# Designed miniproteins, single chains, continued (5): the designs that were tried, part 4

Each design is a single chain, and the fold is of that chain. pLDDT is the mean over its residues in the fold that is shown.

## One batch from the design tools (miniprotein)

Design m16106
Fold by ESMFold2-Fast:
Structure m16106 (fold): chain A 89 residues (1-89)
Amino acid sequence: MFETELGRRALFEEADAALHVAAGAIALKAGDLEAAKEHYREAAREAQEAIRAYEEAAAAGEIPKELADAIIRSLREMQAAAEERVAAL
C-alpha cells in the first residue's frame, strides 16, 4: 500500500512524529521539562509534515482516499495534543 515515494515519505514522517511523542513522555516522566517541550514541538511539526505527505499521496492516487483521511484525522489529533502539551509546559 505504501510502496510509492510519497507513501514511504508519509510513513517515515508519521513514525518520526510518534517517536517524538514517546521521547517527550519519557522526558516529562524524568522531570526534564525543556526536553519534553522540545520533543512535543518536533512531534507537532512532524505530524503536520506527515499530514501534507498523506494529502499529496492521496491526491496522486497512490493510497486510497478513505485510508488517507483516517490517518490524517489521527495525525491532526496527535498534532493538537502535542501543541497543547507544549503550551502547558
Scores: mean pLDDT 84

Design m16107
Fold by ESMFold2-Fast:
Structure m16107 (fold): chain A 86 residues (1-86)
Amino acid sequence: GAPELSKEQQKELLKKAAETLPEVPEALEKYNKEKPLSEEEQKDAIASLERLKKTVEELAEKSGAFEEAKKIIEQLEELEELIKSI
């Protein structure tokens, strides 16, 4: 199986994700202006975000990084709304 991440590595990944996620909406809007997402691509993106939310919750339970996880989940929900609005 894949090597398990340490609690410290899991917390660091969540922290990096929380720091980088704010850049994603602007990049997504720029991408969509050049190549609009189809309805299927929008559905796939939303499904991927929901799966990522579950992974973030599992990492929070293992690492105790609940504050970082909450920020990430809120940002993922904002991304889902943005994708629906495109």
Scores: mean pLDDT 70

Design m16108
Fold by ESMFold2-Fast:
Structure m16108 (fold): chain A 90 residues (1-90)
Amino acid sequence: MKLSLSQLISAVNTLLNHGRPVPVSPLTVENLSAATIKQLDAGSGVELRLLFRDAGIPETKVITPEDLPAILDVAYSLYPVGIYLVRLAL
């Protein structure tokens, strides 16, 4: 089953924001940093810049669906159940 881009973005944003629903919008590193740095740091003790670095994504890159597998691999260490379900749906 293929998820729509909006559903993928929504699912990723929800998981990165520790289960908080966020408006569906094009993902950018800057938008995620503004929305999630404190959330990730407070929830996991991991800085967003380290998450992107471990996923091999520079902080200036706009996040696309093609980047999601690498991001999901790193995010899985922080949110294993939620990320596992997203990976199965992809």
Scores: mean pLDDT 45

Design m16109
Fold by ESMFold2-Fast:
Structure m16109 (fold): chain A 100 residues (1-100)
Amino acid sequence: MEALREEIERLERIRELLAKAEKALQAGDFETAKRYLEEARELLREMYERTGDPIYARLAETLDEAIELIEKDPLKAEMLIGVVEVALAVKITVLKKELK
């Protein structure tokens, strides 16, 4: 059960990074937004390596697309960040039900 709690904590940290990225993007601070998204992407890759759950690999790929689009299509980048945020919120909810 400790491993499950640690997984939830790591996913909540990723969500905090995505919220910071979205705020920076809305402010036009593309450099700061990109930095937070790159950090969140690396954490998702680590989650995939630790758990083997393919959802984390897929979400990391979605953030790669968002990073490439930040300056070219910031609205689409924001939408992709939102997709990852919703997926993580659902995953956290499922894991919390398994916790106790």
Scores: mean pLDDT 86

Design m16110
Fold by ESMFold2-Fast:
Structure m16110 (fold): chain A 70 residues (1-70)
Amino acid sequence: MSEEELERAERMLESAAAVLAAGDEVALANATHDLGMSREELEALVARYREHRDDAEGRREIAAEVLARL
């Protein structure tokens, strides 16, 4: 697992948050497929990630959790 992989996972979570806010069903379906999780699981993960916006270590832990599920 590399820093680049963690940064990619963080960008995926940020992208998923933006897509959820926009209500883009096609992009949401792509994000859930890429992350291997349901829409509800993705929404819960994004909510948790947003709670750690001021905590870089917490965001990295969530990103590592996402990578471990892939």
Scores: mean pLDDT 75

Design m16111
Fold by ESMFold2-Fast:
Structure m16111 (fold): chain A 106 residues (1-106)
Amino acid sequence: PPDVEAIAASLTPEQKKALLEMALKYARKARDLFVEGIKENDEEKIEEGKRYLDFAVTLALLAHPEKALEIDRAYEEAVQAIENKDLDGVKAALDRLISIIEEALK
């Protein structure tokens, strides 16, 4: 596999910002899909939300590897809450992930 550290080191600040902006959009989309999916018991929305969450986390880790532990923790908390259909837990985990990405964009 490509060396992730070498790829991260080769990214310009502008490229990192673009990845973080995309991660933020995907994280917000995932949050909306999970909230609607759990409320409506819509498994298609939940599965679509999982895809957007995976995209958001992948991009955030690539652009902001120094926050990997916080990003991974928010991801694990989100996955657990989704498995348990815990609406409040999903909101809390996704809001934490969104906050990490928003702080990285400042």
Scores: mean pLDDT 86

Design m16112
Fold by ESMFold2-Fast:
Structure m16112 (fold): chain A 68 residues (1-68)
Amino acid sequence: MYTLTVTLPAEEAAKKRPLVVQVLRRHGALEIREVDETTLEAVFASREQAEAAAEELRKAGLEVEIRE
């Protein structure tokens, strides 16, 4: 499984969190967790799903890391 970590800007975390969750769900996230106020983790079955979600979120100006 692939874990995607998204870091939200502290000033806009509450506003951007629903948008990030929607993107993760659209790309097939199996699980989404709020690690802290500015950090979300999502679990994907495939690398392709995780990379597609990461690309969309990076285009939106968010910091994203993928871990196997």
Scores: mean pLDDT 83

Design m16113
Fold by ESMFold2-Fast:
Structure m16113 (fold): chain A 59 residues (1-59)
Amino acid sequence: MKEEFKKGLIEELKVPEEVAEKVAELYEKYGKDMLKHPEFQKIVPAEYMGKVKEFIEKF
């Protein structure tokens, strides 16, 4: 699951590997509730925020 999630972020959304790894780690720990976690706002650049949120909600 984590590898599939991370692959989607990198290949489909073109999110940098480092950011995708941190997002995947938060998803593994908190699931979709990660969207409400303060760390999520800190690790995702604004330019990817909308696409990453949509990806997580649909995954």
Scores: mean pLDDT 79

Design m16114
Fold by ESMFold2-Fast:
Order: structure tokens, then sequence, then C-alpha cells
Structure m16114 (fold): chain A 81 residues (1-81)
């Protein structure tokens, strides 16, 4: 499902984020993602996480998150038709 794709993308991005963000920031992202009810809200959260990794993480971490986002968005579009 679209939600399974987004949940998997969130898990992968969170693993990268845990290298550069505090435990409190990670908990806040987990809370926001859990409270999001629509695919669009979840996608916007993933994009916001990407921007935070761009700000605080390495270029290598940012590229990996970008790849995860692009693959997730492609899968979501295939499921929407």
Amino acid sequence: SIFDVLDEAFKKILEIASKVLSEEEIKEWEKRFKEAKTPEEKINILKSMYLKILEKGSEEDAKEVEKILQEAEKKVEELRK
C-alpha cells in the first residue's frame, strides 16, 4: 500500500537522521509521522526531514535520503496511477 511505502521510507530516513539529529529531535519526527493521517502529510514530513539532513548532515547522507525519497515518490505514483 501507499502507507507501507511511506512507512518504509520513513524508517530508512530515520536511520540516517539518527546519526546527525538528537534523540529528542528523532522522537519528535516519530511523533509527527505517527500523527500524520494522509499520504500527502507523510510525504511532506519526509521532505522536511530531508531538508534537516541537508542542513545538519553530510552530503553523502543527504544524497542517500534524496534517493530514498525519489524511490518512495515513484512507488506512490505507480500505486495512484
Scores: mean pLDDT 84

Design m16115
Fold by ESMFold2-Fast:
Parts: structure tokens; C-alpha cells; sequence
Structure m16115 (fold): chain A 71 residues (1-71)
């Protein structure tokens, strides 16, 4: 689980950095293990509501894909 969380965090952070570079949005990602569950929090600041939603979704998708691949 910790290894899955680590890979998920790496993928999320890479995607967040990519989006921040391309859009100028401030994207922060926190991935942790809580009570044996993987918990991910994605925060996006700046831009429009639509831009923030799209950025958060892209990061969440990257986290999910990495966690799935690490199983």
C-alpha cells in the first residue's frame, strides 16, 4: 500500500507540474495512507472554475492510473 501511494504521488506530482507549467495554475497534490486506504487530495488555485476542475480531474486520473498499475 505504501509503495502504491508512493507511485501514485509521483504520477500526481508529475501531472500537477505539467499542468502548472502549461496553464500557470497552482496545483498541489497530497497522497497519503490513512487507515489502510489511499487518500489523495488535489488542490488547484487560480484560473476559472472550469480550468480548476479540468486540472484536478487530470491529476486525479494520473493518480488512479498509477495506483492501478502498481497493484
Amino acid sequence: LDDIAREAARAGQRKAEEISRETGLKVTVTVRVEDGRLVANVNVEGGTDEERFEAARAVADAIRAAAEAAR
Scores: mean pLDDT 78

Design m16116
Fold by ESMFold2-Fast:
Structure m16116 (fold): chain A 76 residues (1-76)
Amino acid sequence: MERIEEEVARFEAALRQLIDAHYPDLSDEEKDALVAEGVARAREWLEKHPDMTDEERRVLFARIAREVLERLDALK
């Protein structure tokens, strides 16, 4: 069973929700690009570190989401 796909799907949904909440005026294309970037980073880390605990994955996802939002804030 491929646990990585389940974790990535949950992260994708959560990241999109955060972007929608904080930057509702961004285009769908811009939101999709940011989500895709975050998802790609999360997938790369999970594939390189398949032995990560559930807690370590949560910390990683929170860090990636924070970095995406901080980059958007820096563009204001």
Scores: mean pLDDT 77

Design m16117
Fold by ESMFold2-Fast:
Structure m16117 (fold): chain A 62 residues (1-62)
Amino acid sequence: MNPLAGLPEAVVIQLGLREFEEALRERDAEGARRSLEVLRTYAPAMPEAVLAALERRVEELE
């Protein structure tokens, strides 16, 4: 599987963060929340403080 299959969680998280940032740029709070929910499934690799910061960025859209 190459090169992305079986990716390190950090790479998957980076892709999720990119989607999250795109949703924020579009002022799509729903899209941003969907991306955040996906990122939460990686909570062991995503510090709760980081997830809280992302939640605040979504709140700034509203």
Scores: mean pLDDT 72

Design m16118
Fold by ESMFold2-Fast:
Structure m16118 (fold): chain A 87 residues (1-87)
Amino acid sequence: SMEFVEKYLERARELIERAKEILEKAKRGELSKEELREKVLELEIELGILRIARGVLLLEGDEEAAEELDELLEEAEELLEELKKLL
């Protein structure tokens, strides 16, 4: 459904923006290692949910939406790996 696609693409974009904000705060020394670990865990949970949503789109044959979500997930994964390097 269009609502399903819009919802999860929006969540993926929000995940990327949150990850970027957390990364900038961490680089400025504004986050403790404990706070960073908690935020990384929250981002990993959201990424997991979005990977499930991508799988649903593939099963429903919505290859275009799945591809768009996959590109956003790759960006989110790269940001998350950068965050993990700071732990």
Scores: mean pLDDT 89

Design m16119
Fold by ESMFold2-Fast:
Structure m16119 (fold): chain A 90 residues (1-90)
Amino acid sequence: KLEELLKRLEEAARNNDLDKVNEVRQEIISLLLDEYQKEGKTSEEENRKKFDLELIELLEKAVKKAAEEGVELARKILESLKEGKKSLEE
């Protein structure tokens, strides 16, 4: 299911459909939160940081090819995700 959502995210970015990008992003967030609850994380803050990093990495992979092919919205998403990742890692 996650791969299907990531593919929809790429397609929404290619179509310059920001509403669809946001919709699919929320579905990905919900799916990942369910998996994190099953893992029994030790703290809410640690769980949130790990969750945010995993989410960013998955979203980067989803839009990377489109961004490399010159899709403007995908490129903007990729740059924003890279900036967010730097903030979380430091």
Scores: mean pLDDT 74

Design m16120
Fold by ESMFold2-Fast:
Structure m16120 (fold): chain A 100 residues (1-100)
Amino acid sequence: MTPEEIFEKAKRLVDEMAEKARRGEITVEELKDFLNEIVELMEKIAEMSPNPEKARKLLEDFKKRIEELYRKFVNGEVTPEELAEELKRIIDELKKIYEE
């Protein structure tokens, strides 16, 4: 699987999550599963980076942001749609580092 295919798969998972969120059908367990899959895909992409040290540091910061965002969602501080939009931003930031 190419890095481009991994980024596309991650964005597809976010879109699926966002669609369920718009319908009010997403459970906390489903949200956690989507987030775990996205993190695993981002770990794979970081290992494929031409600059793995820089990618690894960025990935660690992104994992912390994702964990905080999940906690905020569980506490009712953010909507599922807001969570989806922030996840897309995180993915795009990692992609920019990879495309250096």
Scores: mean pLDDT 77

Design m16121
Fold by ESMFold2-Fast:
Structure m16121 (fold): chain A 78 residues (1-78)
Amino acid sequence: NEAIEKFTETVMEANNIPKEYREKLKELAEKILKDDPSAFEDFREFFEEVYNLSLPDEVLEQAFEALKGNLKKFVESS
C-alpha cells in the first residue's frame, strides 16, 4: 500500500491532478496491479474526468500500458 501511496503522489504532482482525484487514482492503481479486467475502462473514465477530453482507444491503450509498466516498475523498486 505504501508503494501505491507514493506512486499516486508522484503521478498527481507530475500531472497537476487535483487532490479530489487521489482516492480514485489509488483505486485505479490497485486494479492495475491486480490485472483487473475493468482497469482499462476505469482509466478511460479517470482520464476523461480529470482532463475533460476523449482520446481514441488506441491512444488510451498505449497510455494505459505505459502507466501499468511504470507502476509495476515503481512497486518493484520500492
Scores: mean pLDDT 81

Design m16122
Fold by ESMFold2-Fast:
Structure m16122 (fold): chain A 116 residues (1-116)
Amino acid sequence: SETIEEFVEKLKEFIKRSTDEEIKEFVDSLKGEGGRDIARYLTKKIKEEKINLDISSLSDEEIKELLEKVFRWIAEYLINPDKSLYEEYRKVPEEEVEKTLEFLEELILRYKELEK
């Protein structure tokens, strides 16, 4: 059984070692059936926490904090998915899911540049 902390560290290591193309492929995998519920969950969490999808004004420290938060949400979903919320995930508009995935790609790519 993998802990949330272990999963987050593995994701960070993956990002550091990945090319920009591999990061894009990772985000694109979240558009598939198995990943789509993760993307819907992230969209819901972003709205609940009132996260601004425009990260251009964020400091390097704020980018690192936001990435940690988002990766923790991904880890929480994968380790202990609350399947009772499946019908709530279906209510998330696909346009908002696409915006969340664009935000995620930009956030990960910016984080990777900070770790050079």
Scores: mean pLDDT 81

Design m16123
Fold by ESMFold2-Fast:
Structure m16123 (fold): chain A 65 residues (1-65)
Amino acid sequence: MLRQAFYGLGALAVATDLGHEARLEEVDGQLVVHVRARTPADGERALRELRALGAATGMTGVRVE
């Protein structure tokens, strides 16, 4: 519960600080981070960085648009 809120805010802050456009959603009790990348290469990098954060914190789901 509280952990999900902190992890979601942390992921959003990291994505935004790295220059990515990002938003957080909760879907069926799972936290999903949406990242809008300018290029496919930027999207791949964002996915790797957020996935690494997710592995450390137990967050779920990253989407690139």
Scores: mean pLDDT 60

Design m16124
Fold by ESMFold2-Fast:
Parts: sequence; structure tokens; C-alpha cells
Structure m16124 (fold): chain A 78 residues (1-78)
Amino acid sequence: MTEEEKEELIKKYEELAKQYRDAMFAASDAGDRVAHLEAGANYFEALAKYWELKGDEELAQKYRTLADNLRANAAAGL
């Protein structure tokens, strides 16, 4: 992967994180807990990819764990 390819992917994941954050707030405003948790999981997954591309594997792992927890909560109805 070239530096140019990394920069393009970083920008794409920043844009995806923004979109998922907006979806998360919209779901929260609508009172849709499952949609809120799923959008939140997608948001943290996008952040994990962003930090992985920037070389911060520790921070990327933290965001992946947050995403996994939110998906587990959504599946369990929590």
C-alpha cells in the first residue's frame, strides 16, 4: 500500500465515521436503541480502521473492542 493509497483510505474512513456518527444521533433521537447501537458499532469500527492506517494499533484495538461490545449489546437486546 502506497502513502497516497493510505491517505485516500484515511479520508474515506473519516467520512464514514462522520456518516455513522450522524446515523447514531438520528437513531438516538428516534428512540431506536438497536439502530443506535449498530450505528455506534459501525462508527467505532470506522475509527479503528482510521487509527490502524495511521499506525496506532493500540488505539485501533480499543475501538474494535468498543464496536464488538456494542454489537453484542444490540444482539442481546441490551
Scores: mean pLDDT 83

Design m16125
Fold by ESMFold2-Fast:
Parts: structure tokens; sequence; C-alpha cells
Structure m16125 (fold): chain A 56 residues (1-56)
């Protein structure tokens, strides 16, 4: 159990983004439209995001 890291998939990221910036919300929506998965990890320096492309 990672006490400082909280990993969330794209479906949950939309709810978290309400407390974030408009930039983060736009990036998540763009990734969803592209069919990519977005993983958000909470770090001491803020939310870090990783985009995983949809496989062919």
Amino acid sequence: DERRELVRMTGEAGLVANDGSSELQAEIQEAMLAGDAVRLTETPEGLRREVRRARP
C-alpha cells in the first residue's frame, strides 16, 4: 500500500479533476477522446499524470 501514491484510472480522474486546474481537465478529456488511458499519481509535488496509448 503506497501511502504517498494514489493511482487512478481515467474513469475516476474526471471526478478528481474538479479540484484541479482547467488545464488538467482538458488534458484528461483529450486523452479520453484519443482512446488513451490516463493514470494519475498523487505525489508530494502534486498530481503526476501518465498517458498510455491505446494499442493497435
Scores: mean pLDDT 51

Design m16126
Fold by ESMFold2-Fast:
Structure m16126 (fold): chain A 56 residues (1-56)
Amino acid sequence: MLSAEERAARLAEGRAFAAHTRMAEEGLSQDEAAARLGLSRPAFSRRVARVRAAAA
């Protein structure tokens, strides 16, 4: 089981990944998906990459 801090970080990263999936489904740009999460485009990209790394 993850610590509360690790769990919160994983939830935030999961939301970024879900927004990335939503982007593909709705044809949204990555900038639009990032804006919905209050993130910059590079921050959004980093969080998606981190979720993928954690899943491996």
Scores: mean pLDDT 68

Design m16127
Fold by ESMFold2-Fast:
Structure m16127 (fold): chain A 95 residues (1-95)
Amino acid sequence: MPKVELEAPKEVPAGGSVKIIAKLSGKEEAEVEIYMSKEDKPEDRKLIGKGKVEPGGSFSREVSDLEEGERYIFEAIAKGEDGNEDKDSISVEVK
């Protein structure tokens, strides 16, 4: 089973950018997808990036133009070749 972990700063200044890093562990490669939503609007979840990642590798996306006063939820989904998935999520506050 793939294992994915997200890393990002907990807070970003208004008008700044944030780098979201998805780290893959385990013994298999996976397709990693990164999604973004606002905490108050989880239904507006959108895919911001995807890529194949080797075990011990990482996949990153930089996000800008985040709205001041919002909290964003980032979710990574790692999909192994055998159909097994792992997920991780983090929140980033825009001040």
Scores: mean pLDDT 81

Design m16128
Fold by ESMFold2-Fast:
Structure m16128 (fold): chain A 55 residues (1-55)
Amino acid sequence: SASEESLKKAIENKDPKTTLRVTAATEAERERILAEAAKLNSEVEVIVERGPSLL
């Protein structure tokens, strides 16, 4: 529908000064988000909240 298309374009054409920041619970979720962004030819900043030490 026209309304749906308008919303989609608004999201795609947001201000260049605004960066989409996404928080992921796991590394696997982060990779999934990055793959979806790549399909849309878009860049997003993904932050993964993980345990305090992985060494």
Scores: mean pLDDT 57

Design m16129
Fold by ESMFold2-Fast:
Structure m16129 (fold): chain A 75 residues (1-75)
Amino acid sequence: SMAEEAERLLQELRELVAQFKSKSTDKKNIQLHEKAFENLKGFVEEAIKRGDEESLRRAIRSIEQLIAILKKQIS
């Protein structure tokens, strides 16, 4: 389901944010990524609660984009 996909992507994002935090001294970027994760998590939880498939699909795209950004910054 889209909910399962969103939760899987959130877990991947959480792990990448933790990895970035362990490797980076850039406190501002660490805070930005942590805030982005918390915002996306809350948005996914609300979309699932409301059965809002369109919002959930948009959240998935946003999570995938942030994952791609973090992978580039970590490599």
Scores: mean pLDDT 88

Design m16130
Fold by ESMFold2-Fast:
Structure m16130 (fold): chain A 88 residues (1-88)
Amino acid sequence: APPPLTPEQRERFYARLKERSDEIEKLAKEAFEKGANVSPEEIAARQARVHALDPRAGRVDSTTLAVAYALIAIGDKIDEILREEARE
């Protein structure tokens, strides 16, 4: 689990997120487009892998991959900013 932030670190983290919102949006859009352009063959392969791990898992399609890529990119950037703040 990420380390707990002090109230002062949390406020600085929120300020950093706000200041970098345009960068986060750009990264999310670029990742979304990358996910949306995954080949039909790769989508089918990922669907098979997902069902091998959990037969109840949802469908994998270009929209699902686009959203997943965007969310991963956002999460990675937020985690980077959080780690920078947590070092203080």
Scores: mean pLDDT 77

Design m16131
Fold by ESMFold2-Fast:
Structure m16131 (fold): chain A 92 residues (1-92)
Amino acid sequence: AAPLRIEDVKVPKKVKVGEDLEVEARITGAAPDTRLIAEVYDENGNLVAQAEGRGDKITIKVTAKPGKYTVRVMAVDAQSGAVSEPVEVEVE
């Protein structure tokens, strides 16, 4: 089997305050127990939101103030883990 990898992360360039931020990840080497975790960081590097999902999609409700944020996705199972490159998103 291929090792667990996050091949691609899709995040909207802009979202409105109070709307759902949909994060989509393309993963390879996933096991039945593989979980996706998305983390949202503000401009100062503070974690402001986190959500967990299974499969390829995580939905995060954005209650943060307008500004620039960074999203990272992690894929984790009992055997392995992978972390995405950070992706920028603007909250308006």
Scores: mean pLDDT 78

Design m16132
Fold by ESMFold2-Fast:
Structure m16132 (fold): chain A 98 residues (1-98)
Amino acid sequence: SQQDTQMVIDTSRNTNRYTHTPINSSNIDDMIQTYGRSIAISRGGGQDDIADQSLDDFRDRITSVFGDSQGQQYTDRIRQIADDQIPSMQRGFQQIMS
């Protein structure tokens, strides 16, 4: 759908921006949503190695700011969002590639 397509485009733009944005309490919730969707795009495209690397990089960034316990909680939320979003991101990606 047009909504699924727009979500893929917005996710790609936000992921690129957030790769170089310092993590803090005011942006963490939006970053979790963005990275979860980004991982869903990679997994939906069969790029599990890229998805795993992105998750590891983000986990390390979060842990450096919030510590191991809170970093693990945020990482688990990203995994949940990614799993929930795979079907939508896969549809959006296929629409862009057509």
Scores: mean pLDDT 79

Design m16133
Fold by ESMFold2-Fast:
Structure m16133 (fold): chain A 105 residues (1-105)
Amino acid sequence: MKEEKKEEILKELRDSIVAAGRDYVERLRQAKSREEALQARDEFAHRVTKAVNEAIKKAEEAGVTLSSDEIARAVRDALTQMRPEVVEAARKAGIDPELVAPAAA
């Protein structure tokens, strides 16, 4: 039961980051300037941080421990999944993809 709950929380973390990433991709498609793209990137980073904090709280409430490595892997997996869509949206908007592509921590 505890392992199943840990996997559920990590899956919810990945799903939350992917959902935030989809909003980020849409904002990049609508960006008219480099400044708008950077604002979208900063908002996405904020949502990732919030999702991590929510996952930690859910784990504490469920009596399970999430290691830093488990959290980092879940974040990295979600960012890796979103990277191609972010790169494509940036390229179509005339923005340097390396400026806005999520950095794998």
Scores: mean pLDDT 82

Design m16134
Fold by ESMFold2-Fast:
Structure m16134 (fold): chain A 62 residues (1-62)
Amino acid sequence: GPASEEAARKAAEGAGKAAADGAFTPEQALVFARNEARSAGASEEDVERAAEEAGKLATQAA
């Protein structure tokens, strides 16, 4: 639902931002966001979106 989607989005943003700050590689950001979104109860589709977004943000910062 919307709360799950929002939690997944925040997980992706947090992971991507941390990667931009040098805390994660793009690969680590993607994996972290995926696991965080799944733990937050996000659907399989939302988990994949979170991972993809985190990876993009991390790659843009690298």
Scores: mean pLDDT 78

Design m16135
Fold by ESMFold2-Fast:
Structure m16135 (fold): chain A 75 residues (1-75)
Amino acid sequence: MREELIETIKEHSGEEAAERFANSPERVHELLELQRRIRERVEREGRPPDEETRRLAAELEPEVQALAEEIEAKL
């Protein structure tokens, strides 16, 4: 999970960027992980997400997007 994210960053932005992300505030990691878990749950159930799951994903998307932009700006 965390290791997969670090590996993806390493492949696209290099080892130094991956190490910097690993030392990032845990908030960034927790939000990315939460979004991934919501997506995995939706796929596993094989049905459109319920209203609650859809709302949570929508609320997280802007914040995850902003954090991703902040991380990319530092890389």
Scores: mean pLDDT 58

Design m16136
Fold by ESMFold2-Fast:
Structure m16136 (fold): chain A 112 residues (1-112)
Amino acid sequence: MTLAGLAEKASSEPLSDEELEELLRLIRKLVEENKQKVKEQNLPQRLIDLLDELERLGEEAYRLRDQRLMAEIARTVLEIDSMIDANAPPQDIIDFLERAVREARERLAAAR
């Protein structure tokens, strides 16, 4: 199962506990791969900090069993992966990720 496939499924139907665990595992894997790309391409440290926060928010969404928020976080990581591979300006990547982190934080605060 791909990260994109699980994110799509999470948007349309309930996931099993095993599928939620796999979704979190794939989010963590792609975050780590992108942190490595950031280091290798000498991109700003701010991107690593934001990717760490996005992973933390994904873990919190998993604990709350908020599969829709997990799907949104998964799509955010997939978009960041695409932006880095396309050599998007670092500030555009930061701005996108800061917005996504803010939105995820607000949603988690409302769900508590």
Scores: mean pLDDT 88

Design m16137
Fold by ESMFold2-Fast:
Structure m16137 (fold): chain A 75 residues (1-75)
Amino acid sequence: METKDKEAIEYARKAIESIRQGDLERAIEYLERGAEAAEHNPAAKAALEEGIRSVRQGDLDRAIKYAQGAINTLQ
């Protein structure tokens, strides 16, 4: 596994945890860092960016699904 893929997965996992804890500001920070780490994988990057949008819209279930989708793409 490439170091950047592992980094993006770790940030996506932390974002999901932050969403579940109600720390939406921290969740957005982790999704942004994950998207940067996933720059070489357009599908994973797009999923993480849609995750950010979903958090901002209050659709937390969708945000978690997008973050999980990015993890699955990068594994």
Scores: mean pLDDT 86

Design m16138
Fold by ESMFold2-Fast:
Structure m16138 (fold): chain A 64 residues (1-64)
Amino acid sequence: SKLEQIAEYLKKTFGLSDSKAREIAQRLIERQPRTAEEVKEILEEYGINPSEEQARQLLILLGV
């Protein structure tokens, strides 16, 4: 599923636990960011500072 793909990316990229990765993946799906900057803003709420490339990869996984 989309949620599992995003959660796995977050776990691999940021070393997050299963529960935290799923929580953030669900938040990204619910908020539906359209830009890398909007992805960064959501991840910053969780204390994560993604690179431009990482934020763009998350947009691809979200189907944007």
Scores: mean pLDDT 87

Design m16139
Fold by ESMFold2-Fast:
Structure m16139 (fold): chain A 101 residues (1-101)
Amino acid sequence: MREEYVELGQKILDGLTSPDPKKIEEAKKALERLAERARGLTPEEIERLIEEIRRLVEENTPENLLAALALAAEVELATRATLEQMLEGLEKSAKNAEKLL
C-alpha cells in the first residue's frame, strides 16, 4: 500500500516538473487512479488520510514526501467531488426559487 503511493507520487511529481509528454501522460493516469480511489471516501476516512499525511511529512524522508503528495491528491479529489455535489444542490435551489416567482 505505502509503496504504491510512493510510486504514484513520483509519477505526479515527474509530470509537474517535466515538459516530457510521456511523463505528463503517466501523471494523468496516476491522478485518474487516485480519483477512482477517492470515490466513496467518507469524512472519517478523509480525516484519517489527513492524519497519515501529517505523520509522513513529519518524518521528512523522500519516500514519505512522495507518499504524502499522492495521499494529498486523493484527499483533494474527494473534496472536489463533494463540492460539485453542493454546487448542484445550490443550482436546484435557485431553479426552485425561479419557479416560485
Scores: mean pLDDT 76

Design m16140
Fold by ESMFold2-Fast:
Structure m16140 (fold): chain A 65 residues (1-65)
Amino acid sequence: SEELEKQREEALKRARELLEKYKDNPGVSLAYGRAIHLLRIDPEKGLQAFEEAEKLAKEVENKKK
């Protein structure tokens, strides 16, 4: 429980920073925005959404040739 809350708080902080960094990329910014929303109402689903947003950001960067 305490570990989950710590992970949630860290994910929220990181997601906010990355949402700002990727604000001009609609797919990535939407994914981080959804993760922030879910992290506030359902920490477990929010952490999963955050992980998926992180993967999307990496894939977009790798394929943004």
Scores: mean pLDDT 80

